# Ledger of designs, part 85: designed miniproteins, single chains

Each design is a single chain, and the fold is of that chain. pLDDT is the mean over its residues in the fold that is shown.

## One batch from the design tools (miniprotein)

Design m2950
Fold by ESMFold2-Fast:
Structure m2950 (fold): chain A 54 residues (1-54)
Amino acid sequence: ATVVGTAAAGDTVTFANGSTGTIQAVLTVDGRRYALAVFANGSTVAAALTEVAA
């Protein structure tokens, strides 16, 4: 999942298939950042973050 800048709760994240979600939480596990994102339909997904420089 991709976000512009440093990911934070409330940010919009884009998935590889072009779907977007809202970040509920950011987790760091073994030096890698993950987002827990919620879609408009209420589904949740945890995905590895790619943070693109702003």
Scores: mean pLDDT 77

Design m2951
Fold by ESMFold2-Fast:
Structure m2951 (fold): chain A 99 residues (1-99)
Amino acid sequence: EKLFELAVATGLYIEHRKKLEKAREAADEGNVEEAIKLLQEVYDTAKRAADDGSKYAQRLAKEVENALKLAQEGNVKEAIDRVETALRNILGQAIEDAS
């Protein structure tokens, strides 16, 4: 049971980390629109997993929602940093919860 939740959190980390790497590259190239689009895709995926009952995805979806507001205000790199930090913290919590 605890190991299943850890597996879900690990899967979320792997999938979203790759998308955030692409968002970071887009932001570094000045393509703010593409970076925001990639953050929106992270939100949409996390929201679906949250609706399916994942508590870790619920936390991620809320963090990405807050980050999207920052990105829309022009702070796209800070928004990406916050989502990356949230992913690491959520994985860390899932590891602790499984122990």
Scores: mean pLDDT 82

Design m2952
Fold by ESMFold2-Fast:
Structure m2952 (fold): chain A 82 residues (1-82)
Amino acid sequence: SEKLRKEAEESMEIFEELVEEFEKEKDPLKKTKLLFALTAIRVELWVLAQIAKKQGDDDTAAYLEEQLKKVDEKIKELLKKF
């Protein structure tokens, strides 16, 4: 679905902005709030992938699962920097 792909692209743009904010932030409490926001976007992408699978849109589901992998790897890197 083009709509699911567009929603994922918009979520990924917000994710990248939050990553930059996390890397500039020095306050551990504010970093924790940013990590929660990053995790919320991860959950959104997971939901979009499940919707694509239920609709039988295997190409979109595969794309979304690839984005999820990138998000998971980035969150793991940020947790190491905490």
Scores: mean pLDDT 87

Design m2953
Fold by ESMFold2-Fast:
Structure m2953 (fold): chain A 96 residues (1-96)
Amino acid sequence: SEAEELRRRLEAFVKERQAEHDANPEDEKIRKELFELQQRLVEAFARELGLKTYTALNEFGEPYLAIDAASAPDATEEVERRALRLAVRVLEEIEK
């Protein structure tokens, strides 16, 4: 539930930015920037925690880095939550 709430907060942040820019291409650009940032953070955290990763496809057919839950089920959600929080904070600093 906490990971879902963090995702909703990130979605709201992206939607606010889209409204400010008033353009569909800018929404996709912001989404991709957040996605790429989150992926880099997931890779870094997985490496530091010794978790195994693999490549999967999302609903848009884009390859993304996923964590093998069998390597550490509890750490998988913790890594996702930390990556989302850090991605939002880094994006906020870039836009200041």
Scores: mean pLDDT 65

Design m2954
Fold by ESMFold2-Fast:
Structure m2954 (fold): chain A 97 residues (1-97)
Amino acid sequence: SETAELLREAAEYLRKAAEYAKKGDMEGALEYARKALEYVAKAAEASTDFWLQVELTLLGMGISILIKSIEKGTISPEEAAEALERLAERLERLAEE
């Protein structure tokens, strides 16, 4: 349940990041994406489920790559918003397990 709460918080931050990306506010998107990454890392450390730890590690890597793409300007705001929403949906699903 603690892991589930951390995953819900991470998903909420990714949803906020996507909203900022849709507005073209990439600084706002970065701020919330970084917060989401912190919460995914906390969820991975709190989990005693091996397969959940693996999935969260891979999702954390995905968020990190997305953050770097936004920082470099190699992804459009629309593509960033879609990726952030997709990652949020995956975290929401994992929180239900």
Scores: mean pLDDT 88

Design m2955
Fold by ESMFold2-Fast:
Structure m2955 (fold): chain A 65 residues (1-65)
Amino acid sequence: APSDAEAARRFAEGNRLFDAGRYADAEKAYREALRLKPDFWPARDSLAAALEKLGREDEAAAVRA
């Protein structure tokens, strides 16, 4: 589906931003991937990791629940 391809693209962008240390931008990309594909578990795990890097540990725990 077109939304699955776009979700994968946003996830890849998030990973690039995360690797660059741009955690806030990575968060936005991962959230967009999850908006397009809510059951996209790799994006959910990566979002939690980005939130941990930003010191938002309670939000990271909520995302994993």
Scores: mean pLDDT 85

Design m2956
Fold by ESMFold2-Fast:
Structure m2956 (fold): chain A 97 residues (1-97)
Amino acid sequence: SSRSKAARFGMEMARLAGDPNVGGAAAGTASELAYKEGGEKSRQAGSDMVLGGLIEAGILGGKTAVAGPASQVTPDDREKALKAGELGAKGAIEAAK
């Protein structure tokens, strides 16, 4: 149920992010969006949901999930990161239910 929804949001987010350089920016976006909805504890959960989803989907290795600085992302990558971050935040919130 809620865990299943979280996994689905994670997979959708992973497909959207697609690029290792987007992973860090997406995690940051998910962190901020989750913070707005659930406060300080949700900040890390949002980031973890994005990075975990990307790793589970085989898009990122654990070490590379945070390797790229946000300044390396293009405007297109930033749009993908925002959308991925939104999905990651939704996944974290659903997982908390």
Scores: mean pLDDT 58

Design m2957
Fold by ESMFold2-Fast:
Structure m2957 (fold): chain A 65 residues (1-65)
Amino acid sequence: TVPELDLEEARRDIEELVKKAEEYAKQGNKRQASIYAVAAALVGSTVPELIPLAREYIKKVEELM
């Protein structure tokens, strides 16, 4: 199990990356949106406990693109 401290840091990183992806998607910048969405997915994949959260956020970004 990932320590709570590392889990919180990873969660914040995913949230920041997803917010950037959503921002770029809303601006019509699909290239930047995709880059940040992929980065969020990569962070999520290193922490199995966060995979569902990362998946939900990526889905929201895809809906905006």
Scores: mean pLDDT 73

Design m2958
Fold by ESMFold2-Fast:
Structure m2958 (fold): chain A 88 residues (1-88)
Amino acid sequence: NPELRREVARFVARMAGIAGLSLEEARRVLEELGLSTSDEDLRRAVEEGRRLRAELTDEEIAQLLRDEVQANLPKFDAQLQKAAEENL
């Protein structure tokens, strides 16, 4: 599912931004995970994450990261497992 895979890529890029990673560091994370997105989507997602980081305390950032992972990980795990099975 290209739409869901693009959503996973945007989620990872946003999380990288929240973690304080640069645009190029976020790109490397996506490449290591076998994910890809447009330069525009990558920039927007990283900028969104970095904006949230700038407005929050370290404790609030840690809580936000936990909440985002809990909300999205089960959906993304199912998609990643399907992709792994299709490549075997």
Scores: mean pLDDT 74

Design m2959
Fold by ESMFold2-Fast:
Structure m2959 (fold): chain A 116 residues (1-116)
Amino acid sequence: SLREKLLEYAKKVKENIEKLEAYIRQQMADAGWTDTSLPEGVIREAYELGKEAADYAVQALTDPEAARKVVEIGEKARELLEKIRPYVSPRSPIAQLVYEILKAVVEAGEVARELL
């Protein structure tokens, strides 16, 4: 169902956010959420879009305004995903985590649109 898909994508976003937070603590503690393999601000923006999407996704099941918000966040995530696509490589674990977060947020937005 659309409900189950939305909850699954929200869970994937949360799991990848937790992996990103762990990676930053272990590998990038002094880097201030920046990495030379990605454009400036991308890690922070992906993290914030993911957290916002996860927060609104549960509400989107019963609230059309929350569903519209998840759609809006998904569109922003799609734009950022296209921007980072050339930077995603097996040599950048951080770029792969950012990609997986944005991909799940885009999918959540598509499901939220079907709920409207």
Scores: mean pLDDT 81

Design m2960
Fold by ESMFold2-Fast:
Structure m2960 (fold): chain A 102 residues (1-102)
Amino acid sequence: SRSSLDEELDAFNDELAARAPDLDLSHPSQGSLATMAAGLLANQGRNKEAAELYEAIGRTAFAQGDYETAIHYYTKALELDPTNAVAAENLAKARAALEAAR
């Protein structure tokens, strides 16, 4: 019975990952789904894909002026994929923007 639920969760996770590029991350429900998808991808060892999704979530927060949330998600992206140059660059920009806003 639990193995059937695990198979359904894996199918849901694959569908959610496939939809991730089409999600409107500025919409609260779609942003929550993207955050869930990133966590599930990381749990599956798909760290590069999870990092790319966390980076996208961080960019949305940055665009909204939420620099602390942007720093949080860029940091998560780099924890999963330290070679993600986009997340590293955007983390530096978010830190500078937060200091300028204080």
Scores: mean pLDDT 76

Design m2961
Fold by ESMFold2-Fast:
Structure m2961 (fold): chain A 73 residues (1-73)
Amino acid sequence: SELEKALKEFEEALQQVKNAQSREELLAAVRRAAEAMRKLVKAGADDDTIVKAHQQFEEAVQIGLQRLGEPPP
């Protein structure tokens, strides 16, 4: 389903955010994760799924930024 596909893309993008080796890699992974979140909404994900995805996204960005030594936005 589109929902399962978007969730898998989102999970993969979160791992890329956490493992980013450069600012450019981090930004590319963030864009990919954001696009996957948009697909989740369009696919009709329930509120719990969307809230959890948003929380996981914020956590992954924090981890990626900390690894690169950059302050959070």
Scores: mean pLDDT 83

Design m2962
Fold by ESMFold2-Fast:
Structure m2962 (fold): chain A 83 residues (1-83)
Amino acid sequence: MEEEELEKLINEIRKVGDELVAKYQDKDPEIAEKIREFEEKTIEALKNIYKKYGLDKAVEFAKDIRERFEGLVENYKKLKELG
């Protein structure tokens, strides 16, 4: 059912976020915190897209989630090198 697919997308986002938090928690707690913030905001946005536009748009939004998390980490590392 559509709600089961939404829960599956939420679980995938949480899994990716949690894996990256675990990877960075000891090395860079600030990046780990930014990953947690991004995870929660992404889940909230996904739920809002599902409610307003349905499952197909929610799936489209979540399609490249791992790449989006990796991009966030890379951008944050760049900002730290410049600051």
Scores: mean pLDDT 80

Design m2963
Fold by ESMFold2-Fast:
Structure m2963 (fold): chain A 68 residues (1-68)
Amino acid sequence: SREERLQQIDLLASYIAKHISEKVAQQVKDLLVQALDYQEQGDYKKAQELIKQAEELIRKAKAEKLAA
């Protein structure tokens, strides 16, 4: 359901906020919520693009955190 998917997004965002930063957590959450909206509208291509952007943000933020 939408509620279950939003809950999963919130859990991921909480993890990112705790271990990386609140700013990155909010950006990832915003991207994944938008991706969910596009997926529900049947725009799977746009949803995948947004998911990939979120994945890149997480990867980059993790790399920057480890380099510090």
Scores: mean pLDDT 86

Design m2964
Fold by ESMFold2-Fast:
Order: structure tokens, then sequence, then C-alpha cells
Structure m2964 (fold): chain A 60 residues (1-60)
């Protein structure tokens, strides 16, 4: 499942990672891993999170 970045989350991530407005979070519900990918398809970070946590952050 691909989740677009909200403006607050995008701004926060841009402080630490080469993230752009076309970057997405790919969530795997089976492994509970959230993977941040940029517009080039590069994997920037993978973290363990619940779907609810990822959705709540993406709404910001």
Amino acid sequence: MEIPLGPVLLEHLQEHLPVDEKSVIVYDEKTKLATLKNSKGEVLVTVEATLEQVENMAKL
C-alpha cells in the first residue's frame, strides 16, 4: 500500500533525507514495515510501524 506524504511529514523528513513531493511510504501490513521511497524509486529508510501510526503521520 502506497501512502502519500502530508506537508508536515514531508517537511520533517526533508530535514534528514533527500525526500521530494513525489516520495511515498510503502506499507507492508504482513511484516509491519513502512518503507520510504523517493521519486526515483530509491529506498531511503525502512521502519517497523503500525498502519494506524503511518496513516496518522501522513495526515499531517
Scores: mean pLDDT 78

Design m2965
Fold by ESMFold2-Fast:
Structure m2965 (fold): chain A 88 residues (1-88)
Amino acid sequence: SMEEKKKKISELLRKAQKLILNDERLSLAEAIGLVLQLIGAEFLLTKLEDYEGALRILEIIRRTMRERGLDEAARVLDEAIRLLKSLL
């Protein structure tokens, strides 16, 4: 169901936040900024039902994760983006 997909996306976004906060390759300021963007994406998804807005934020964060070598966080975001695209 759509509700189950939204719940799974939210779980993946929280997992990505934990991976980002625990990664020593990021400065504290970079980690906080990325986590705030993920919180914003979850708000767009769950409160505003702005799936396209949420998707744009997640694609930008995934690119940043890959550029900085956070491959596990990028893979978690790949799954979140795949599920989110199924809601469009």
Scores: mean pLDDT 90

Design m2966
Fold by ESMFold2-Fast:
Structure m2966 (fold): chain A 73 residues (1-73)
Amino acid sequence: MQQYLDDVIAEAKRLGLTDEQIAKLLEKGLETLSRIVDTRVLIERAEKYVTTPEAKKRIEQLKADIDKELAEL
């Protein structure tokens, strides 16, 4: 458990989440923090395969949705 939690927190920090955002997401539940981190990692990995304007718009929308959720913390 502790190792998994530490890994998720380290990844969240690498992705630019603040300590305050991480704490608030953990208050909502480990699943919420994990979902945000996993989605951002998937976006980062997907960006290298995104070559069309339509796909780029989809990725930008997903980023905006996460940024909105983080701003509402």
Scores: mean pLDDT 79

Design m2967
Fold by ESMFold2-Fast:
Structure m2967 (fold): chain A 62 residues (1-62)
Amino acid sequence: SSISEQLKAKAEELQRRYGLSTEEAEALIVRALLGEPASVLARRFGVPVSTVREIQRLLAQL
């Protein structure tokens, strides 16, 4: 699958598994793209740092 499809799947996982709204999931991805540290994003959005790092790895492949 494309990186865009994998990012969409991660946004859906953030919503279903961690209870983020669509807007919160999008905000996390955008902030990760803009270079915010994984630990800061994990704490802010209440998700595991490993999940944020997976998103950062996908974004680095764009």
Scores: mean pLDDT 86

Design m2968
Fold by ESMFold2-Fast:
Structure m2968 (fold): chain A 113 residues (1-113)
Amino acid sequence: MREILEKQAEKLKDKIKPVDSFDLGDGADSAVRMRALLSLNPDMEVTIDVQGETKEQIEEGVKKLQELRPNWKPREVPSTPTQVIDGETRTFDTPEEANLADFQAQMGITEVG
């Protein structure tokens, strides 16, 4: 427990903690992360990742973070995987689908032979 908290605090000091949490369930990982955040100096300038499926969810997360730690800088990270294919940004349900679409584009799978 203490060891995990120290490792998370260290990652936050490095300005990057991916929000890949919820593998332990909604409350457990969020609580550990919040404890790591609270262990840091609130006056320290730290960049924290804010994730959400929609723009509105990300904006809400940013507002909550700024309310709790005004000196911390939020970085908006969409949770939905995206790829740029033929200059167009496409959103996919899974990273595997995004990677497959990129692979197909690179291999030149077209009707024009």
Scores: mean pLDDT 54

Design m2969
Fold by ESMFold2-Fast:
Structure m2969 (fold): chain A 88 residues (1-88)
Amino acid sequence: KMIERMAEAVYRDMLEAAEMPPEEQQEVLSQLPQLREHLEKLVGKEAAEVATKGLEEALRHAIEGDKEAARKAAEETQKKLLELAKRA
């Protein structure tokens, strides 16, 4: 239940992050280790790693100007999180 809600939130956050200015995207990338530690306490290590790795991938594609690849990374991350939710 919690991971399902997080999957939707993470997907939306990734899409919004892809539309951010490059300076803000770099700032989010620099904060990913702290975000991962926070998420591990809420949803466990596996879900936290999937979410933060997906966000890192989406942001790197967005910074490079590949918004389509960023969107695909967000979709793939959401699918992985929903699959983990089924096992929880």
Scores: mean pLDDT 78

Design m2970
Fold by ESMFold2-Fast:
Order: structure tokens, then sequence, then C-alpha cells
Structure m2970 (fold): chain A 61 residues (1-61)
């Protein structure tokens, strides 16, 4: 259903942001890292809300 599709999309975006965050740490790009961290926090909060509604575990990445 649409909530499961949104949760899968959020999990995929969170995994991509995690990969980008690692690269930004290696490159010393602190401003871009802060933006990635802020975006990850937003998406994680949304994923936690959807996971609770669906009764499933929160995605780790």
Amino acid sequence: GPLEEELRRLAAELRELERRGVLLVIQGKHDELAQVQARSAELRARAEELARELGVPVPKT
C-alpha cells in the first residue's frame, strides 16, 4: 500500500544519505555533512511515524 511504499522510499533515501555522509566526512565537507544530517533526521522521524502506523520495525538506514 502507499504507506509501505513511502517507508521503502524513505529507507532507500536514508541509505543513500548515510553513504553520502561517510564520503563527506572523508572529504572534510562539514557544511554539506550538516545538511545531510539534518535531512536524515527529518526522514528518520517520518520513517519512525510510518513504521509505528504499520506496526513494523524502524529501518536502520
Scores: mean pLDDT 81

Design m2971
Fold by ESMFold2-Fast:
Structure m2971 (fold): chain A 62 residues (1-62)
Amino acid sequence: MRWVLVRDAEGREVRVAIDVEKNTVYVGEATPDTERLPDEGIADILSAVINTMPMKIVEVDE
């Protein structure tokens, strides 16, 4: 599973990972070592969530 850094509509940085095998999207607090996606990365993540529904969103604190 690969973590990527994205920015939400409020400008907050969050880390996101998509697990296609488990139909799950993981969301957690941004870390300095998280890979940053380009600006279009947010749209790609939203599109993946919509197109791979039903997906479970899980918040991760590690």
Scores: mean pLDDT 60

Design m2972
Fold by ESMFold2-Fast:
Structure m2972 (fold): chain A 96 residues (1-96)
Amino acid sequence: MEKYQETIDALKERVLEKLKDEPVKITERKTDNSIFVKIETSKAKITIGYDLKNDGITVRVETKDGKVKISVFDLKNETLEEVLARVDELIDEALK
């Protein structure tokens, strides 16, 4: 899980940088089998999670108007740089 924790931390930092001008509420939970980060603003709710059952990272963006975008990343086949770039696009597309 260390590699997934590092990826989630990097994703969290990327999301916070994109939302830097917004008041944010951050909720984090970690178990032996999962890592979960929720970032809430007045504009959007962003959830980043890892679960051993899915063996992948899920990023969900939900806008205040009810628009939802979800991406699932398999770190066996994608680099951290590729994942970060796709999350940037996901957030930008959801907030357009």
Scores: mean pLDDT 76

Design m2973
Fold by ESMFold2-Fast:
Structure m2973 (fold): chain A 119 residues (1-119)
Amino acid sequence: MSPLEEAARAVYERYGPALRELLVAHGVPEDEAERLARAAANATVHLALLEDEDLRASALGTLKVYLRERMVAAGVPEERAERAAEEVAAMVDAAVPEARELLVELLGEEAYAALSAAM
């Protein structure tokens, strides 16, 4: 498993239950809620590699659009899907500092800096 996959798994283990619970509370079916929680964990790791604040904001915006479209496709009303996407994006953004610490622990500071610079 790559260090990025290991970090994404650790983020999912930490935040996945809360993300799934939030999504299910907004009417997302449990199987889709699990898929979206995994996508959010992967996005958290990607955002942790972005040092540029504008790029991070843009990537977070893209995640919100993706989550909304997937929830609407799963039968969630558009207004609820928008609210759920905002709440998930806020949890993802809040998890970025911990995801950075996990990446530094798994990769080492030099390898983390090299990957971040390549973004």
Scores: mean pLDDT 84

Design m2974
Fold by ESMFold2-Fast:
Structure m2974 (fold): chain A 64 residues (1-64)
Amino acid sequence: SKVEEFKKLLEDRSITPYDLAKKVKSLGLKLEEVRDIIEEYMKSRDPLTRNRAIAAYKALGGEL
């Protein structure tokens, strides 16, 4: 599923936040479909994980 592909992109440490944002946009997912996943990763104590989640959130039209 596209949601599973999204989760794999978030977990792939080799992908930069910039490339992640572009790949996430290309999936055509709505923010509502992955909001819970993004919010969980945004609560991470790891700055890299948080920054990746924020990039994905903004790519899907989220505001901070």
Scores: mean pLDDT 81

Design m2975
Fold by ESMFold2-Fast:
Structure m2975 (fold): chain A 83 residues (1-83)
Amino acid sequence: MTTMDEEMREKMLELIRKEVEELAKKFGLDEEKREELLKKANYALENDGALLIDELEGMKARVVSREEAPAVAEALNAAREAA
């Protein structure tokens, strides 16, 4: 039996996979790093959160709540500018 939530989750996972693949192509990420991003993106989706990627620190990914995402992204950008 398939629920509406399961159908929506599948569509969201397809979008996440596409986005991670585009990032991997753009930044030349290896397969291991790509799998790490996919794992964290799926975790964020299941926990109604957001995935942030620090491209300056070797594409380190962090999962945060949607409420915290703008502040964390701004802090990461500020840290890059301060360095």
Scores: mean pLDDT 63

Design m2976
Fold by ESMFold2-Fast:
Structure m2976 (fold): chain A 77 residues (1-77)
Amino acid sequence: SQATKQRRQEVIDRNDREARRLREEVRRLEKELEALKRDPSTSDKEIAEKERRLLVFRIVLGSTEFVRARIQAKLAA
């Protein structure tokens, strides 16, 4: 139905905005982690905490992009 297609497009648009924000956060965390790794005074605990945070954001981003791709495929059919 037209209403179903419109609702799916709204979900895609929302997911596109979220994916963009998540990609910016991942990029920021990657830069912060590289800076910490270059500093020999940084503790292993601080590096591990930042790596864990980066992993969580990467998982959320991957899930968001996966859901978007599935909805997009249904709209294309």
Scores: mean pLDDT 82

Design m2977
Fold by ESMFold2-Fast:
Structure m2977 (fold): chain A 92 residues (1-92)
Amino acid sequence: ADEELLARAAREAGEAGRLAKEAGGYGAREIAEAGGVSVGTAERALRGDASGLDVDQLAAAAGGAGAMAVEAGSREGAEAAGRAGRLVGEAA
């Protein structure tokens, strides 16, 4: 995997999660549930930390953050999650 692309993807996933929390109060638990990942995986991705995460885990966490951003009505959060997903795809 391209480590720089994964690091950028994690930053975008973190931004999506921040916006989901700001707009709708959704945290790591809700993001993990929506993404089908562990809470620990969601928390790491939300910190912008790709270390120890594989491509599938980061993609799933970004997807969960995007789903919660949509639920919260955050267009900017959904767009950040979309950028994270594209960067993960490029890194694979």
Scores: mean pLDDT 85

Design m2978
Fold by ESMFold2-Fast:
Structure m2978 (fold): chain A 95 residues (1-95)
Amino acid sequence: MEKEEEELEELGEKYKEQLEKVEALAREEMDKRREEIPPDLETRERARKEAIEKAIEELLKEGKLTEEEAKKIREIFEKSLEANRKLAAEREAAR
């Protein structure tokens, strides 16, 4: 088992409810802006990261997230993005 995957899985379980709230708000923001977001992967990833940050700030403003939880959620999303990029590169190398 890869230690990086285990760490992400453990953090995901610990902050599951907070992650679900952030993902729900980010999804709504992405859906509203889907016509503004080009279909290329890089621009879409950047827009998704912006939507996630907006969701975190909104939940912090409402008092539904603590600063500590927000930092951990940002860390989880950043590591998840890196893992997805690594997986994509491995799939291309296997062709």
Scores: mean pLDDT 72

Design m2979
Fold by ESMFold2-Fast:
Structure m2979 (fold): chain A 77 residues (1-77)
Amino acid sequence: SDLEYAQQLKEEIEKEISTLPKTPRSIQVKKRAQELIDYALKMIQTSDDPIKKTIALFLLLSAKGEIILEKRLLEKE
């Protein structure tokens, strides 16, 4: 189901978030990623609209992308 897949993505992203350092920039990246996750999960849980569910999945992938970008920046610094 969409909700089960979204929960799996959430757990994957949150595990990656836990590997980031507790620096000011990484804390802000973690906060923004978590806000995207929370918003997407709420949309999937409260909406029966398949378009909104698709948008929510793209928001989860966007959160994953932000974490990947932060990791790449940390590798360069």
Scores: mean pLDDT 82

Design m2980
Fold by ESMFold2-Fast:
Structure m2980 (fold): chain A 72 residues (1-72)
Amino acid sequence: MDALLAQLLAAIAAGDYDRARALFDKLVAEYAGTLQGYDALHTALRHAIALGEYEGARIANEGAAEQLKLIL
């Protein structure tokens, strides 16, 4: 988990949104319906907002919303 989250945050910070999307999709697929998946994507969203990375924030927000629906 932590390695995937770190890679996702690094991709968002670098503006590599193709890589960020691929890492997001992998995280959703491997951790669907888990609090760990939700926490990871929510952490990525907070980090993207703090960096001012709007596209990264959009990707992370979409993932967090999908994970939340699976948990609820």
Scores: mean pLDDT 68

Design m2981
Fold by ESMFold2-Fast:
Structure m2981 (fold): chain A 55 residues (1-55)
Amino acid sequence: SPDDQLQAVQDEMAARTDAIDAQLRAGEISQDEADARMRAVFDDYQARVDAVHAS
């Protein structure tokens, strides 16, 4: 269902944002790189949410 697809998208976004935050806190990536990756995650999330609603 669209609701199940939206939940999966939300779960994936949460996992990706948690991974970026963990890498930043570990000093594995810079703040600028974390910010860029976070923007990419949010942009992807918005596109996937819009695609689910368009179906």
Scores: mean pLDDT 84

Design m2982
Fold by ESMFold2-Fast:
Structure m2982 (fold): chain A 87 residues (1-87)
Amino acid sequence: MIVVVGVLIDDDEEAAARFLERVEAALAAGAEVVAVVATSGNPLAAETAERARALGARVVVVEADLSDPEAAEAAALEAAKAAVAAL
């Protein structure tokens, strides 16, 4: 079982597209769960999650203020826990 974790720090559509390419490759390699960590209010978080689900992934989304190092660390840990629980 493989979990893919991606971080979306801003509304960069190119970064979101590259993340989705990695999701497709990981699913082809046997991954089942994708965790997305995004800045609170990032409009690409929901769109990226929907596209990953359309590819067949089970998706966990965690939103936090990624400009705060403590919040970013807590969000990454929460995403990892939620992804493991989804397995």
Scores: mean pLDDT 72

Design m2983
Fold by ESMFold2-Fast:
Structure m2983 (fold): chain A 95 residues (1-95)
Amino acid sequence: MEITDEEIYEALTLIAVAMGGAEVVRNLIKEAAKTDPEIAAKLLKVVATSPNPEVRLAGIRAAIESGDPVLIETAKEAVENEKDPELRAEMEKLL
């Protein structure tokens, strides 16, 4: 199969989530948003599955900082699905 920009960013996001932490994830989502907001939105959904709450929060911060309406709507959906009520409250303050 042809390797797409989406697949490259997804692989980098998985590595960043596992090894790089919150700041790396935030920068990766911001760079993906410059390439294609739809790709960044898909990566944000992957970031939202991270067991690290700092990584999940970083994804939401990056989406809001992008100013892109597709990313902001994806961020709102991720916040609604957040299971940690304290983290969800912090995320809601960014929206």
Scores: mean pLDDT 77

Design m2984
Fold by ESMFold2-Fast:
Structure m2984 (fold): chain A 94 residues (1-94)
Amino acid sequence: AMEEERRFAEELRERGEELIERMRELAKQVKDGTAEEAEQYLQEIEEVYGEMVRLATRGRRHGPLAAEVGEEMMREAAEVAKEAARAYKELLDK
């Protein structure tokens, strides 16, 4: 039913937003922390990003609406990962 696809898309968005928020917290720890700790935080960001990839892949199998939400969440996750990498580079240049 269309309602079932919509509910799944909403659940996927909620889970994706939780993963992105965790990535944002880790990115902040990279920026506000020491260069020595930053590598550990970046590894944790990579793990959370991997979970996001799996979530988006599941979305593609459920229908176009869930696929669109998954792609949106993936774009946001990629931007947070880029911000974390940039913050790490700035720490190394200090």
Scores: mean pLDDT 82

